# Ledger of designs, part 108: designed miniproteins, single chains, continued (3)

Each design is a single chain, and the fold is of that chain. pLDDT is the mean over its residues in the fold that is shown.

## One batch from the design tools (miniprotein)

Design m11751
Fold by ESMFold2-Fast:
Structure m11751 (fold): chain A 86 residues (1-86)
Amino acid sequence: MISRVKSAWRLDSPEARAETLARLKEQIDKSAKELIDKGIITPEEAEEMKKRRLANTEALLAQPGAWAVLSEDDIVTVVSEAFLAA
């Protein structure tokens, strides 16, 4: 099930985008480390995954009307109004 929302904020300022990007980078790094520690992926695969996830995240943050959503599990997700309108 999708975790309940703990907090949500608009990414309508450069500061909000930068703060959200920093949190997402930390989450990507943590997820990659956990997958390596569990033997699910190699360090090389983790580096590739981190680059891909970061690029996708930066693209979403660059879109007008982007929102950041914080779940009760302290996971941040970026949602675009343009994507939601599809």
Scores: mean pLDDT 74

Design m11752
Fold by ESMFold2-Fast:
Structure m11752 (fold): chain A 89 residues (1-89)
Amino acid sequence: AKVLAVAQSIVRTPEGLVARVDAITDEEVPLEMAVESAPGVFEPYMPMETTGTQSRGVAHFSESAGEVTFAVMYKGELVAQTAPKTGTL
């Protein structure tokens, strides 16, 4: 499967931080949302919800969470990475 587009957003809410990752693929496949655990090292975090070729992952963090980098994985392999967040969360 090929990832055609990926986007990441992080929003501050009264309940904490909400991170969202959206991905578009060339075929309907199960994707996982991953998080950077060490520089350049990504680990599976949660399965993404897929409808056709569109997949979405949503993660909730406490307000004390620092900058995070998310990625998209397929069958344990990194297939797309979002740009690192710069600035304060």
Scores: mean pLDDT 71

Design m11753
Fold by ESMFold2-Fast:
Structure m11753 (fold): chain A 93 residues (1-93)
Amino acid sequence: MEALLEGARLLVEAIKAGRELDAEGREVARRGGAAFRELAEKMNAEYGEEIEEMEKKALENNDYEGFIKELLEKGYISEPVAEVMRLFLEAEK
């Protein structure tokens, strides 16, 4: 859990700052990103149809925060995963 959050945070901060991570930071970011991707693939495999419907509603309303909240409320993701998703959404702005 900690490695996932730390890796995502470092990656998002580097993207926002337009700076290059050092070798250690790059490795932490890769591990965090890989763990997040694995979790997303597992969720999509088990709840894919329901998640797809929720994502479609979020796209129609331009409300990705609502999408993240609904995933958390339904127990499809944990709070740390929700925080990672919010960090990436903030970086994409």
Scores: mean pLDDT 64

Design m11754
Fold by ESMFold2-Fast:
Structure m11754 (fold): chain A 78 residues (1-78)
Amino acid sequence: SAREIGEKLGKKAKELGKSLGDLSVEEVKEAMEEAGVEVPEELLKAESAGEFLGEVARRLGYTDEDGQEIAIGAVDSM
């Protein structure tokens, strides 16, 4: 779910001592896969973690409300 993606992102950032914005594309991919999301290899060419997350969310048909749930889950897990 969107909230699970957020939770895994927040936990990954906390474990690495990074802010959410400092996570690499690979670290975001690992967090999303831990949340049960399969990430296509072509998306690894994204220039930033934010662009990568946005493209995956678009492919999954996520709404602005889903994006807010991701943000809440991430902040709550940090």
Scores: mean pLDDT 72

Design m11755
Fold by ESMFold2-Fast:
Parts: sequence; C-alpha cells; structure tokens
Structure m11755 (fold): chain A 103 residues (1-103)
Amino acid sequence: SKKIEEALKLFKSTSEKDREEALKLFKSLSKEEQLEFLKEAEKIIFPKSTSPEERMLRLLLLGEMYKMIGDYEKARTLYENVLILSDNPEILERARELLKSLE
C-alpha cells in the first residue's frame, strides 16, 4: 500500500513533525494495514546501523501506534524499554509522559 510505504518513511524520521504525520497516517489506515505496518516497522527499529537515539525515538513512536490500536500492554513494554535503554533526558521525559498516558 502507498499509505503504508509513506508511513514507514515518516516513521524512520527523527523529525518531530514527521513523527506526528506518521501517527496521523497510521490512524487513517485500515486495521489490516495497521498490522502490516507494525510488522514492517519492527524490522526497521533493530538494524545495527541505527543510532541509539533514533532507535529510542522509533520505540516511542511504535508504542504510541500500539496504544492507538488498543494494545496497551505492548505500548507499556516499549515505553519501559526506552526508560531502561536511553540516557537522553528529553527522551526519558517523553517516555515517562507516554507511560503515564496509558492510565
């Protein structure tokens, strides 16, 4: 799907604006397209060439997407992983805010 390809391109960005557009586009996808996107997005998070900061930002974005489809347990796990793995204060604060939003 062209929408899935565009959403994946935005998901790879470290730009706040592109991350917001990725979430908006993901929300517009059908449930089947959302599941296909999530499977492909998980492959993109774990490449060895990805910087630690980029990986953390993608984990947070992936968590927000899981929350959107009602998978609060997976969203929580992703946010908690960022709290363990990140040393960036801005990323840590964002992860705490997102984790709190699950309640």
Scores: mean pLDDT 82

Design m11756
Fold by ESMFold2-Fast:
Structure m11756 (fold): chain A 90 residues (1-90)
Amino acid sequence: SMLEEIEKALKEAEEIVKTETDPIVVHIAKILVEVAKLGLENPERLEEYAKVVRELMRILEEARKETNVVTKIGYLLRAIGLKLDIELSE
């Protein structure tokens, strides 16, 4: 279910915030945590939030594998853009 997908992503991102040492990756994980919590607080928009959380999870996983700082900053900017887009949409 979409609810279980968001809850799973939230738990995984919260663990990354606690265990990750890369500040860019930690910040992407914090963005995912914020978006996932908003999704859980807005059940009428769960499908939209699940899609954004899924893309944020992909971005987070790619950022964790990345060694180039400029490319990691690119992932952070994409994550910020996705958060702003979903928060500003009605």
Scores: mean pLDDT 88

Design m11757
Fold by ESMFold2-Fast:
Structure m11757 (fold): chain A 81 residues (1-81)
Amino acid sequence: MEEYKERAKEALEKVKEAAPELEEKVERAIEALERGDIQSAIDTLLEIEEEVRKLPEEVRNKAMPHIASALLYLTLLQELQ
């Protein structure tokens, strides 16, 4: 459980590195995760994914794998309560 939280946070930090313009939204998702509000973290990450789709292909290619990883770990955390 703790490892899934750490992996989700690591993936979110990588999204922030790949798409610095979305830093505020990524930090909001990290804050939700730290509060244990997994649903808000997932909702914010889905908003980030929509914004990333509007960015240049190079940024999308760098950010999307980390978004997918973060979503996977957040979903696993949600299922584990």
Scores: mean pLDDT 84

Design m11758
Fold by ESMFold2-Fast:
Structure m11758 (fold): chain A 59 residues (1-59)
Amino acid sequence: GLETAYRDGFLSGAGGMEVGGKDTGDVATRLAQLSGEKFFGREGGEAAYRGGQEGMKKA
């Protein structure tokens, strides 16, 4: 569900930040957003993006 999309985005954004900083975190967050949108629709993409942004902030 949307919680899964958010969590996947969070882990992707945080992991991206750890590997390559902001540029990699942004790319990982965008890929999570596209995945979330594909499997859960617009709301899934939005949840994954919000997760990614929070993951990047916490990294």
Scores: mean pLDDT 85

Design m11759
Fold by ESMFold2-Fast:
Structure m11759 (fold): chain A 81 residues (1-81)
Amino acid sequence: MKVEDLSPEQIAKLREEIDKYLKEHNFNMDVLSEEQREKFYELVLRYMVEQKASIERAVQLAILELGLDEGRRAVAAYRAG
């Protein structure tokens, strides 16, 4: 099943589970830009829904993807670093 196939209610429920997990594990979302935060939620949702990953695994995979993206965006993000 694709994220696009989910109802808004299902997406909201999954986002709430993600937020609870992040809070429980003391993830500081304030270190992420707005764009990075939105991409993070999108990646976690895709891993959970499309790959049927656990929330822990989906979060870990999303962090790795953001790390790679941040490295590639170093020139564009120079003002922030």
Scores: mean pLDDT 69

Design m11760
Fold by ESMFold2-Fast:
Structure m11760 (fold): chain A 91 residues (1-91)
Amino acid sequence: MEELEELKKLIEEAYKRIKEQFPDLPDSVALVLATVLAISYYLEKKGIKLTPEEGEKFAKEVRDLIARAETMSVEEAKKFVDELLEKILKE
């Protein structure tokens, strides 16, 4: 559970910075962007290397989430963030 707590902390920090920089950005979009940045930073910091195939698949999922975030409620965005974090931590 320490990895989940570390990721959540990174997301909170990224979210705060994004909202300070882009206050008019929808909260759902800001949350998804913060999550993407936090996960990317976490993977790089831990030395976890995705295969090109895994990286491309993950990038597609991330792009889809960002595109859909504009049409999502904050609650839906939080759910997708939780699902994404669970997937990353489960391998």
Scores: mean pLDDT 73

Design m11761
Fold by ESMFold2-Fast:
Structure m11761 (fold): chain A 123 residues (1-123)
Amino acid sequence: QRDQQKRRLLDVLNQALDVDLTQELPSRKVEELIDLLMKMIEAINQGNRSAAENALNGLLGLLNAGPGLKRQLRYILDGMMESKSKINIDTLRPLDFRSLFEPPSRISGDDLVEMLRKRILSL
């Protein structure tokens, strides 16, 4: 089941970013990225803030994220933890991924996706 969810998450991420990460990145980097995203989603679904923050810090380190991206992703995580959000990977769509990253006031979800794409493709 977890391996199927990892493949589904990769498919969603490929479609949301309009790339094929398996062609753009070494397999080790793809696996590392997907493992960190899975850990973060699992922690969010469990309401485990400490585990979610650890997974996010790992992701930000992997991406070598600048201060703008760090602030936006922490803000999104805080909102998801506060709202007790549940992410169902088995039903997750690329549009749902973009909607998840719509912050309230200064950066569009499309701009955030573009920032993520640039950092991910630099791995």
Scores: mean pLDDT 75

Design m11762
Fold by ESMFold2-Fast:
Structure m11762 (fold): chain A 103 residues (1-103)
Amino acid sequence: TGGQAASHSKLYNVETTGNELARYASFDSIGPNNSKHTSNFTFFEEKTKVLMSKSIEDSNGSTVSESSRRMRDEKMKGTVSSTGNDANREDYTEDVLASSESI
């Protein structure tokens, strides 16, 4: 079944969250700030989210990357005790954008 699932997605070869996360990190080195193709960034980001969700539940060994990313997520959503005051401001900007996107 794993192999068949990979056939559905050309980028999704195997459900190796740790390995794939490292690959996406390198592949995403372009990033939206430097990349002309914003669509590419969104696509990779979405894939990374799915991988991260799976790794959290099953892969505890290779969760070093998720640990760092989890901290970012937690900081962004609730950066209270950290010097991430700027991160909170970034969240506010996103909130405003989300509001406009609704309409």
Scores: mean pLDDT 46

Design m11763
Fold by ESMFold2-Fast:
Structure m11763 (fold): chain A 93 residues (1-93)
Amino acid sequence: SVSKSTLLNTIDINLSSLRELITKLDPSTRTTLNRHIDTIETLIELGEIEDALEEVNILTLYVAVRTINSPDRSTLLDILDRLDEIEQSLESL
């Protein structure tokens, strides 16, 4: 089984990758996505894992609807992949 420390480390790596991917997006989208990530990080630090999962799901839906006919589709799909890995790690905590 995967240890809690390994899961938290995987979450940190994917959150860092997520922030890097977001730098490729327009300023208004970057501001919105970074705010959601800040909330997710805060909830994880507080041990509020169920609330963190809810925020990841909200962010995933927000990004998913924006992939449709987007010039940034490739970057948004990469963001969805990072969010999926974060969700799986949080569910395993």
Scores: mean pLDDT 88

Design m11764
Fold by ESMFold2-Fast:
Structure m11764 (fold): chain A 100 residues (1-100)
Amino acid sequence: SAREAAEDAARNAEAAAEAARIGAEKGKLEVGAAAAGMSAAGASFSALLGGSEEAREAAEYAERAARAAIEGAREGTEEAGRRAAERAEEYARRAREAAA
């Protein structure tokens, strides 16, 4: 259903933010970014299947969370990783709000 697709997209955005946080905590920024990217792909897939505006908006926030993690990994510092995790968490919250 449209609601299930939006929920799946928001859950994937939260998974992307979690991957960014764990990557920053363990000094594995590239691994965290890769995991975040896979979660964002899952969100996009859910939005494609569900066809709702809410699912699409949640998936867009999941993509932004993954992009933040990738940018942090590219910069490669502990400070960049921490900032990326904070940005990803903010996007995950917006994805959850979009799915509500």
Scores: mean pLDDT 88

Design m11765
Fold by ESMFold2-Fast:
Formats: C-alpha cells, sequence, structure tokens
Structure m11765 (fold): chain A 93 residues (1-93)
C-alpha cells in the first residue's frame, strides 16, 4: 500500500516538474525544437509509467484509493494535452 502511494506521489511531482519546464521553454521567443522534442519523449515515458501504475491499482481495487486513481487519470489527461500543445509549437518552427 504505502509503496504504491509513494510511487504515485513521485510520479505526480515529476509531472508538475515537467509542466513547469515546458511552460518556461514555451515562454521563450524562439524555443529550441530539439529541447521540445526531448520534452515530448519525457512526457511519453511518464504517461506510460502513470498508465502502468493505474493498471496495478485497478487490478486490486480499494475504495480508499479511488481518489488517487482519479488524480492519476487526470494527470495523464493533462500530460496528453500538454503534448499536443508542444507538437503545435514544433509544427510552427
Amino acid sequence: FRKLLNEAIGLILEAIGLKIEVERLLSKENPSKEELEELLKRIDELIERLRALVEELEANPRPELEPLVELLRKTIEELEKLKEKIKEVIAKL
């Protein structure tokens, strides 16, 4: 239980860090295409790790963890939207 909770917290914090890094890069007048492509790769890797954790939590469902699963699913959705925004910026470079 505690191990899965700690893993979930770690992944959520990593997602927050990635969002901040993306916002900083996108605030530049001429952001680096190479840096944006590397961020896309990191986002994809994080989404896969989040999906794997959701699958593990859903395999042994606990009512007390339902809000955590919902938060993880929301985090995945936000990262997917961020990924699309980055792709749009790259297409204009």
Scores: mean pLDDT 83

Design m11766
Fold by ESMFold2-Fast:
Structure m11766 (fold): chain A 82 residues (1-82)
Amino acid sequence: MREEIEKLAEELKKSTDVEEQKRLADEIVRLAKEAAEQGDIELVQFALDALNEAANASTDEELQLYLTMKAMSLAVLISAAK
């Protein structure tokens, strides 16, 4: 799972296609939610940081909003675990 999220985060940083970036973000969130269920909050934080970094790097307003909303869903999981 950790290696899978790391690979997806790297792919997200390299992608220039909005639709692919949305799909990668969805997969990262899916795996991060599974990590949260297992108590791996450090991995959830890594996924959150990767989504925020991608949002900040994007010039597409729809993608920025999409990635930010996905990051917020993970932030809620981290807050609930503390």
Scores: mean pLDDT 82

Design m11767
Fold by ESMFold2-Fast:
Structure m11767 (fold): chain A 98 residues (1-98)
Amino acid sequence: SMEEEEKRVEKLEEEILKNDPESVATYEKILAEYQKEADELYKEMEEKKASEEEKQKKVYEMMMKLLDDLIENTSNPKFLEVLEFARKQLEKQKAALE
């Protein structure tokens, strides 16, 4: 279930924070920079009068691509599990817009 996965991810985050805070900081920084790019893309699409669903789908696609890149380059297996969970959540959010 999602609740069990959330609890598992919370435990992994706690372990990573204790054992690899540098990787967590790098992840958060990259996510923040990418979120800024997604916000700028969303604003551009708003000016083009794209639908809210189209805007959200585009942003989700952009974020999923970033997560795929991070997953591909991650060496920490616990951090990989956190990234895979984030990707799964984004896939579910995007699917809900269908």
Scores: mean pLDDT 75

Design m11768
Fold by ESMFold2-Fast:
Structure m11768 (fold): chain A 96 residues (1-96)
Amino acid sequence: MEEELAEIFEKDLKEMLKKGVDDKEITLGAGSAALLLAVHGKLELVKKLLEIAKKLGAPEETIEIIELALEGKLEKAFEKLQEVAASLGRSLSRPP
């Protein structure tokens, strides 16, 4: 089950990178996924996502946000995601 989520993440990230999706869109998508998993205590899965992101050459900001989520610095990770979302004209609701 958790292996399947990591496989979906790797596939989606590969497709985004292949299509030349903007670094900020990649950061918003991948970073949000990692933060949600960290909020739910799925730290082993977050570690796998970090390894996948580094392996595939994800944007540095994406890697930073996943590392912050893994370290339990959830507020800092969320603040960085809000800055990315704002630069794209979007707003993020705080996770409960």
Scores: mean pLDDT 81

Design m11769
Fold by ESMFold2-Fast:
Structure m11769 (fold): chain A 56 residues (1-56)
Amino acid sequence: GAEKDAEAAKAAESVAAARAAGYGAGLNGQDMEMARKASGAKTKEEAAEYAVKAAE
């Protein structure tokens, strides 16, 4: 919808939070790779998918 800009910002925030929490908690290689992919995503859908994978 017209909220794409807001959703992209929320997705980026979720990715940053997951990355910070993961690095602080000592993520394994798989979780770190998912966080890296999420940081490279530009669409809200891709960023959200990678963020939840990193949180696993």
Scores: mean pLDDT 56

Design m11770
Fold by ESMFold2-Fast:
Structure m11770 (fold): chain A 70 residues (1-70)
Amino acid sequence: VDEELEKLKEELEKLTVRLYVRGELTPEQIALATEAAQAKTLEELKEGIRRLAESPALSPESQAELLALV
């Protein structure tokens, strides 16, 4: 088990919940967040987070929070 991978998954899960509460998650972004959370490598997870951060539905603050994870 990769400790860094598991820690990043936990941080992404917490942030995804906050994005959902803020109403900033579209169905496409929910799918991307789910795929990212199921990543088998740290590299896949970081790529998934970057894809989420590129969404135009995100506020600048939410985008910065996502990018701060990677």
Scores: mean pLDDT 78

Design m11771
Fold by ESMFold2-Fast:
Structure m11771 (fold): chain A 65 residues (1-65)
Amino acid sequence: SAEEIEALVAAAMATMRANAKTEEALQVIDEYEAEARRRLREGDYESALQTVADAMAKVTELLLA
């Protein structure tokens, strides 16, 4: 359901933020969360979930750099 997808996106973003150790990682997460929430407001659940996947990939790159 839409509510379940919104909850999933929120939980994923909150988990990434809680585990972020740098201001750079937090800023990146904030930008992706804003984009994901915009997609959710538009009813574009597929793009919202893709934005979460992109956020995870970018945060992983920052951890490996």
Scores: mean pLDDT 82

Design m11772
Fold by ESMFold2-Fast:
Structure m11772 (fold): chain A 60 residues (1-60)
Amino acid sequence: SAERVAALGAEIKALVDRIFELRKQAKATTDPEKRSQLEKEIAELNARLDALVAERLAVG
């Protein structure tokens, strides 16, 4: 449905924006533990992004 397509698009955009912000934080941090935590969160969000992009293609 058009509503589902729009909702997926909005969630994908929000995830892309969040990943971008976390990447900036990971690059700026001097704390190795904080960097590791940010990199793990980025990996988890990228996995979710891949799943949403696949779903978006399936309903399109």
Scores: mean pLDDT 87

Design m11773
Fold by ESMFold2-Fast:
Structure m11773 (fold): chain A 93 residues (1-93)
Amino acid sequence: MKAEQLLELIEYEKENPLPFEEVVGRRLLIVLGKPIPKSREELNKLMKEEFGISVSDLENSEVHKEIAEKIKEEIEKLLKEVEELAKKLGIEE
């Protein structure tokens, strides 16, 4: 589940402090269902392959808006997955 991958990333961030642009990049990859990269170089490669940008470009708020618009459907799918997981665990909204 993408929700489980997000929790794993949060735990990793607690032990490995990351720059803001790397945090954003890794979370975008989870939204797309991609594996979490262990290095900035691997993250940069995946950002280039998926969005045609570098990790450093994620420091720009306009780039964030363009990416969010391109992956809006994937974000909506992740939210629905989280809601369905909550229902399966007996947690009603």
Scores: mean pLDDT 71

Design m11774
Fold by ESMFold2-Fast:
Structure m11774 (fold): chain A 65 residues (1-65)
Amino acid sequence: GLVEGAEKGAAYAAALSGGKATVEVKGDEATITVTGPDGKTLTAVGHSGEEAFEKGRELGRQAAA
């Protein structure tokens, strides 16, 4: 579901960036925040497990660059 997809996306983002990621879920909306090792912070919002997972991965890639 939404929470599972968001948590997997956040875990992927943390692993890829070498930093950390957090998830906030409110209703049908999941907010993923990724903080890279340089302190750069990126945020995305997903409305489904698949969307949250995909956005988490993309955030991880951006934070790693």
Scores: mean pLDDT 80

Design m11775
Fold by ESMFold2-Fast:
Structure m11775 (fold): chain A 78 residues (1-78)
Amino acid sequence: PRVPVTTADGSVISLTLLKPLDEEAAALLSEISRAAMEGDLEAARRYLDRLVERGYISEAEAERVFAAIARGLAAAGL
């Protein structure tokens, strides 16, 4: 399944899950969305790493999403 993540500049990126969206994945994605909107790169990295550790996404997908969050932060002037 795919889920949207909105970055600080208002851009939307698609994150591809390797497992069904369950309560744990939904909670982690909520934290990632909050961190992405707030420009909290440290929190975004921690929660993306947790999704990788729990098998919800690949390391490559986490890096791609993190890079997009960082670009959104830069574009927002934060």
Scores: mean pLDDT 84

Design m11776
Fold by ESMFold2-Fast:
Structure m11776 (fold): chain A 94 residues (1-94)
Amino acid sequence: SMNDRIRDSLRGYGYTDDQVDDILKKMDDVVKISQQKSDPNTIRDKARDVFNSTKTDYGRGNVMAYMSSQYQQGRITPDQHQIIKDVYDDIVKK
């Protein structure tokens, strides 16, 4: 699965199992909150939380790739994907 690929990728870069589990839970939370028709600020806050938890640009790139995969599968809307991408771009550009 995509989650298994991200888990293996993060482990390969020295993330602990606890850190990987935290990141994967926060990624799932972003998708679920988006699907629950939550307001844009709630989606933005959850996206910021997961990107901050990844701590590296490599980890953030993996999270963003996962979110883009969810968008391509129709699991999140174009507007929701754009909110997540804007948060990613803001954090990575700092």
Scores: mean pLDDT 83

Design m11777
Fold by ESMFold2-Fast:
Structure m11777 (fold): chain A 83 residues (1-83)
Amino acid sequence: EKEERVRELVERARAFVDDVWANPGRDMKKVAEELKKLAEEDPEFVRIVERLWYLRVQGASDEEIEKFEEELIEGFINREKLK
């Protein structure tokens, strides 16, 4: 189902962001190069990662990030229905 696929994509993106966020000693240049390669294979995944990372940097709470994830999922579903 389309909704399940989008939800799984968002969950994977959040797991990636949370892993990087929990490891502040990580080489951010290597993370950026990894995301650049992933952007060619899965541009939607990288776009979601960038959005979630932006929220973390802005000091968003886990609750606010969850609200954004639901809004993002709804946005993807609505765009598919529009096409």
Scores: mean pLDDT 74

Design m11778
Fold by ESMFold2-Fast:
Structure m11778 (fold): chain A 82 residues (1-82)
Amino acid sequence: MKEEFKELAKKQIEELEKLKKEIEEDESLPEEIKELILKAIEIYIEALKKGYESGSLEAYRKAMEEKKPELEELEEKIKELE
């Protein structure tokens, strides 16, 4: 389980890093929305890195729960800008 979770977390980090680059390069997005989306992606990457380092799904889940209020605030700001 530990090694399997590490490989999955690594793959997800790579996918999110790719998405982050695509959003950074998207000139059609308003800068305010872009900044909020990039901040949200960074939160997910940070949580996945904590899971990857520990090899624990629980560590990832705990990191996500700790960042949930910040993530919800970012989502609300993005929705208001739509």
Scores: mean pLDDT 79

Design m11779
Fold by ESMFold2-Fast:
Order: structure tokens, then C-alpha cells, then sequence
Structure m11779 (fold): chain A 73 residues (1-73)
């Protein structure tokens, strides 16, 4: 669970580095920051809560990308 969260953070960071659109980069950076804060507290969380947080972070990333796409249309 915690390892999955760390891998997700690395994945998002790599995606941010590959983006040329600053709005997309900004939105994904906000998701990354939230994930990093969650990871900082992961040692004090039950494994089930960390697993739920991973899923919520994936959903927030999806929502952020959809929001930017709508604004750019």
C-alpha cells in the first residue's frame, strides 16, 4: 500500500516532467503535492486507509486532467 503510493508519486512526477502545457503541469503538481502529504502521514495510517488514499489520488488526477481539458475546449 505505502509502496504503491510511492510508485504513484514517482509516476505523476515523471508525467509532469514530460508535459509542455503549464496548466496541465500545474494541475498535476497540485495532485502530486496532496499525494506527498498523504505519504508523509502513511506510517500513522491503517493499510486500508493508505490503499483508499491511492485510489482517491488516482481519481483526483483523472478529475484534474478532465477539468483542464474542458477549460481548453
Amino acid sequence: AKEELEELIEEIAREIDSLEDWRLQAELTMVLMGAAVTLRHADRMPEEEVEKAVEEIRERKREALERVRRELE
Scores: mean pLDDT 77

Design m11780
Fold by ESMFold2-Fast:
Structure m11780 (fold): chain A 72 residues (1-72)
Amino acid sequence: SKEALEEASRVLEGLSRGFKIVEEVLKEEGIKLKGSDFISIASRVGMEIADNPELSEEEAKELARKLIKETL
């Protein structure tokens, strides 16, 4: 259905952006994570972006920093 395809596209876009944002934050702060931790955090950020498309890049980065700090 069209609605299912639109939802899937929104989720995939959110996940793609979340992975990019988390990678950028890790590079900026010189932090290295295990792949499993990276995937977990990036997925959480990505799903937040998918659920809230009005979320700014700065808000998404702040969420990423918070989740990274909680993992360390």
Scores: mean pLDDT 86

Design m11781
Fold by ESMFold2-Fast:
Structure m11781 (fold): chain A 94 residues (1-94)
Amino acid sequence: MKKEENLKKAIEHLKEAYRVAEDAAKGLTHPLVALMVASRHLSLAAKYLKEAGFEDLAKEVEKYRRQVADALSQGNYEEAAKIAREALKKVEEA
């Protein structure tokens, strides 16, 4: 069915989460806006992964979402970007 389409949507959302975290690290966006937007993209990525049948990957992305939110809330923007990139790589390897 549409497993490949949902996986592509998940990857697009993961790329946006990484971009937002990188923008926060560069001072291009307000930290609270980055936290809200990146968390939303990671939640949507997890939703699309679950709809694609990748339930374990969806759980891993939700774990990465919490780690990214924690890093952003602590002012560790470079670490948040690194974690978001690791989440993207994990899903692209699936």
Scores: mean pLDDT 85

Design m11782
Fold by ESMFold2-Fast:
Structure m11782 (fold): chain A 122 residues (1-122)
Amino acid sequence: KLTNENAAEVLDELAKELGKALLEGKVEEARELLAEMSRILGVDVERFLSTPVEDMDARELLLLSLLAEGIAENSKDEELKKLFQEAAKILREHVETGKPLSPEELAVVQKVHDFIRKKLGV
């Protein structure tokens, strides 16, 4: 049903909806949206949630980047918004350039993953 070009637009919209659901505490809705994004990207949801950022593959890091952007866009907390914007930028640079994550960058990105897990009741 989705071409590769259309998949990017669908993923952006799903990421925004998921970010809103997570921030509003709508766990069931957030899990359904995460499952749909994971299906489109070919990511295993349980593996994504249980895998440390340092062990993630490129698709899992791309998923995490999209989720960070979606949460940042919907955040009313300036500090939280800034953290997620920084994490999305770090992840995007890594995915686009292959530049390794520094320990400091890894710590920032891991905070985003931990936040998502906590909001989903993991």
Scores: mean pLDDT 83

Design m11783
Fold by ESMFold2-Fast:
Structure m11783 (fold): chain A 67 residues (1-67)
Amino acid sequence: MEELIKEIKEILSKSAEMSDEEILALARLLDTFSDEQLKQFLMKEGHLSEEEAEKIIELLKKLYEKL
């Protein structure tokens, strides 16, 4: 779990600092939003590239499986 949060933070640190609680909240958004909707959100709000957003979604799915 902690390694996944750390990897997500390292990708996001280029545009924004997020707390562990914010990363966990983002993982829970997978219950509400489709992968495409979450990708668009991360690109718009997180200023991420498409590749970075796709990597974040992959890591969030792995994190969500551990919740």
Scores: mean pLDDT 75

Design m11784
Fold by ESMFold2-Fast:
Structure m11784 (fold): chain A 97 residues (1-97)
Amino acid sequence: ADVSRPLTPEQRAQLQAARDRVEKAADETADNLASKYPEVDRQALRDAGLFAANFWLIAAEVEAAMGRPDLIPQYTDDAIGAAKEAAEREAERQVKA
């Protein structure tokens, strides 16, 4: 079995870029939902999205440390999807409340 290794500077940069992309997607989704539903709390939508995405971002970092940095893009896409879905669910919850 391979020994886990410290993340390279390139892998850390890739993970930071992934986090930046997730934050941008969460912000854009929150903006779009707040435009459609003026009564929703935009910040709560953003926070719900980022909370859901964090699981996938942690998994991407673990996979990179285990010698599978090729999985970072897939986990980043999963994180973006999770952020969008969580924000949409939070908006629906607030509209129904």
Scores: mean pLDDT 84

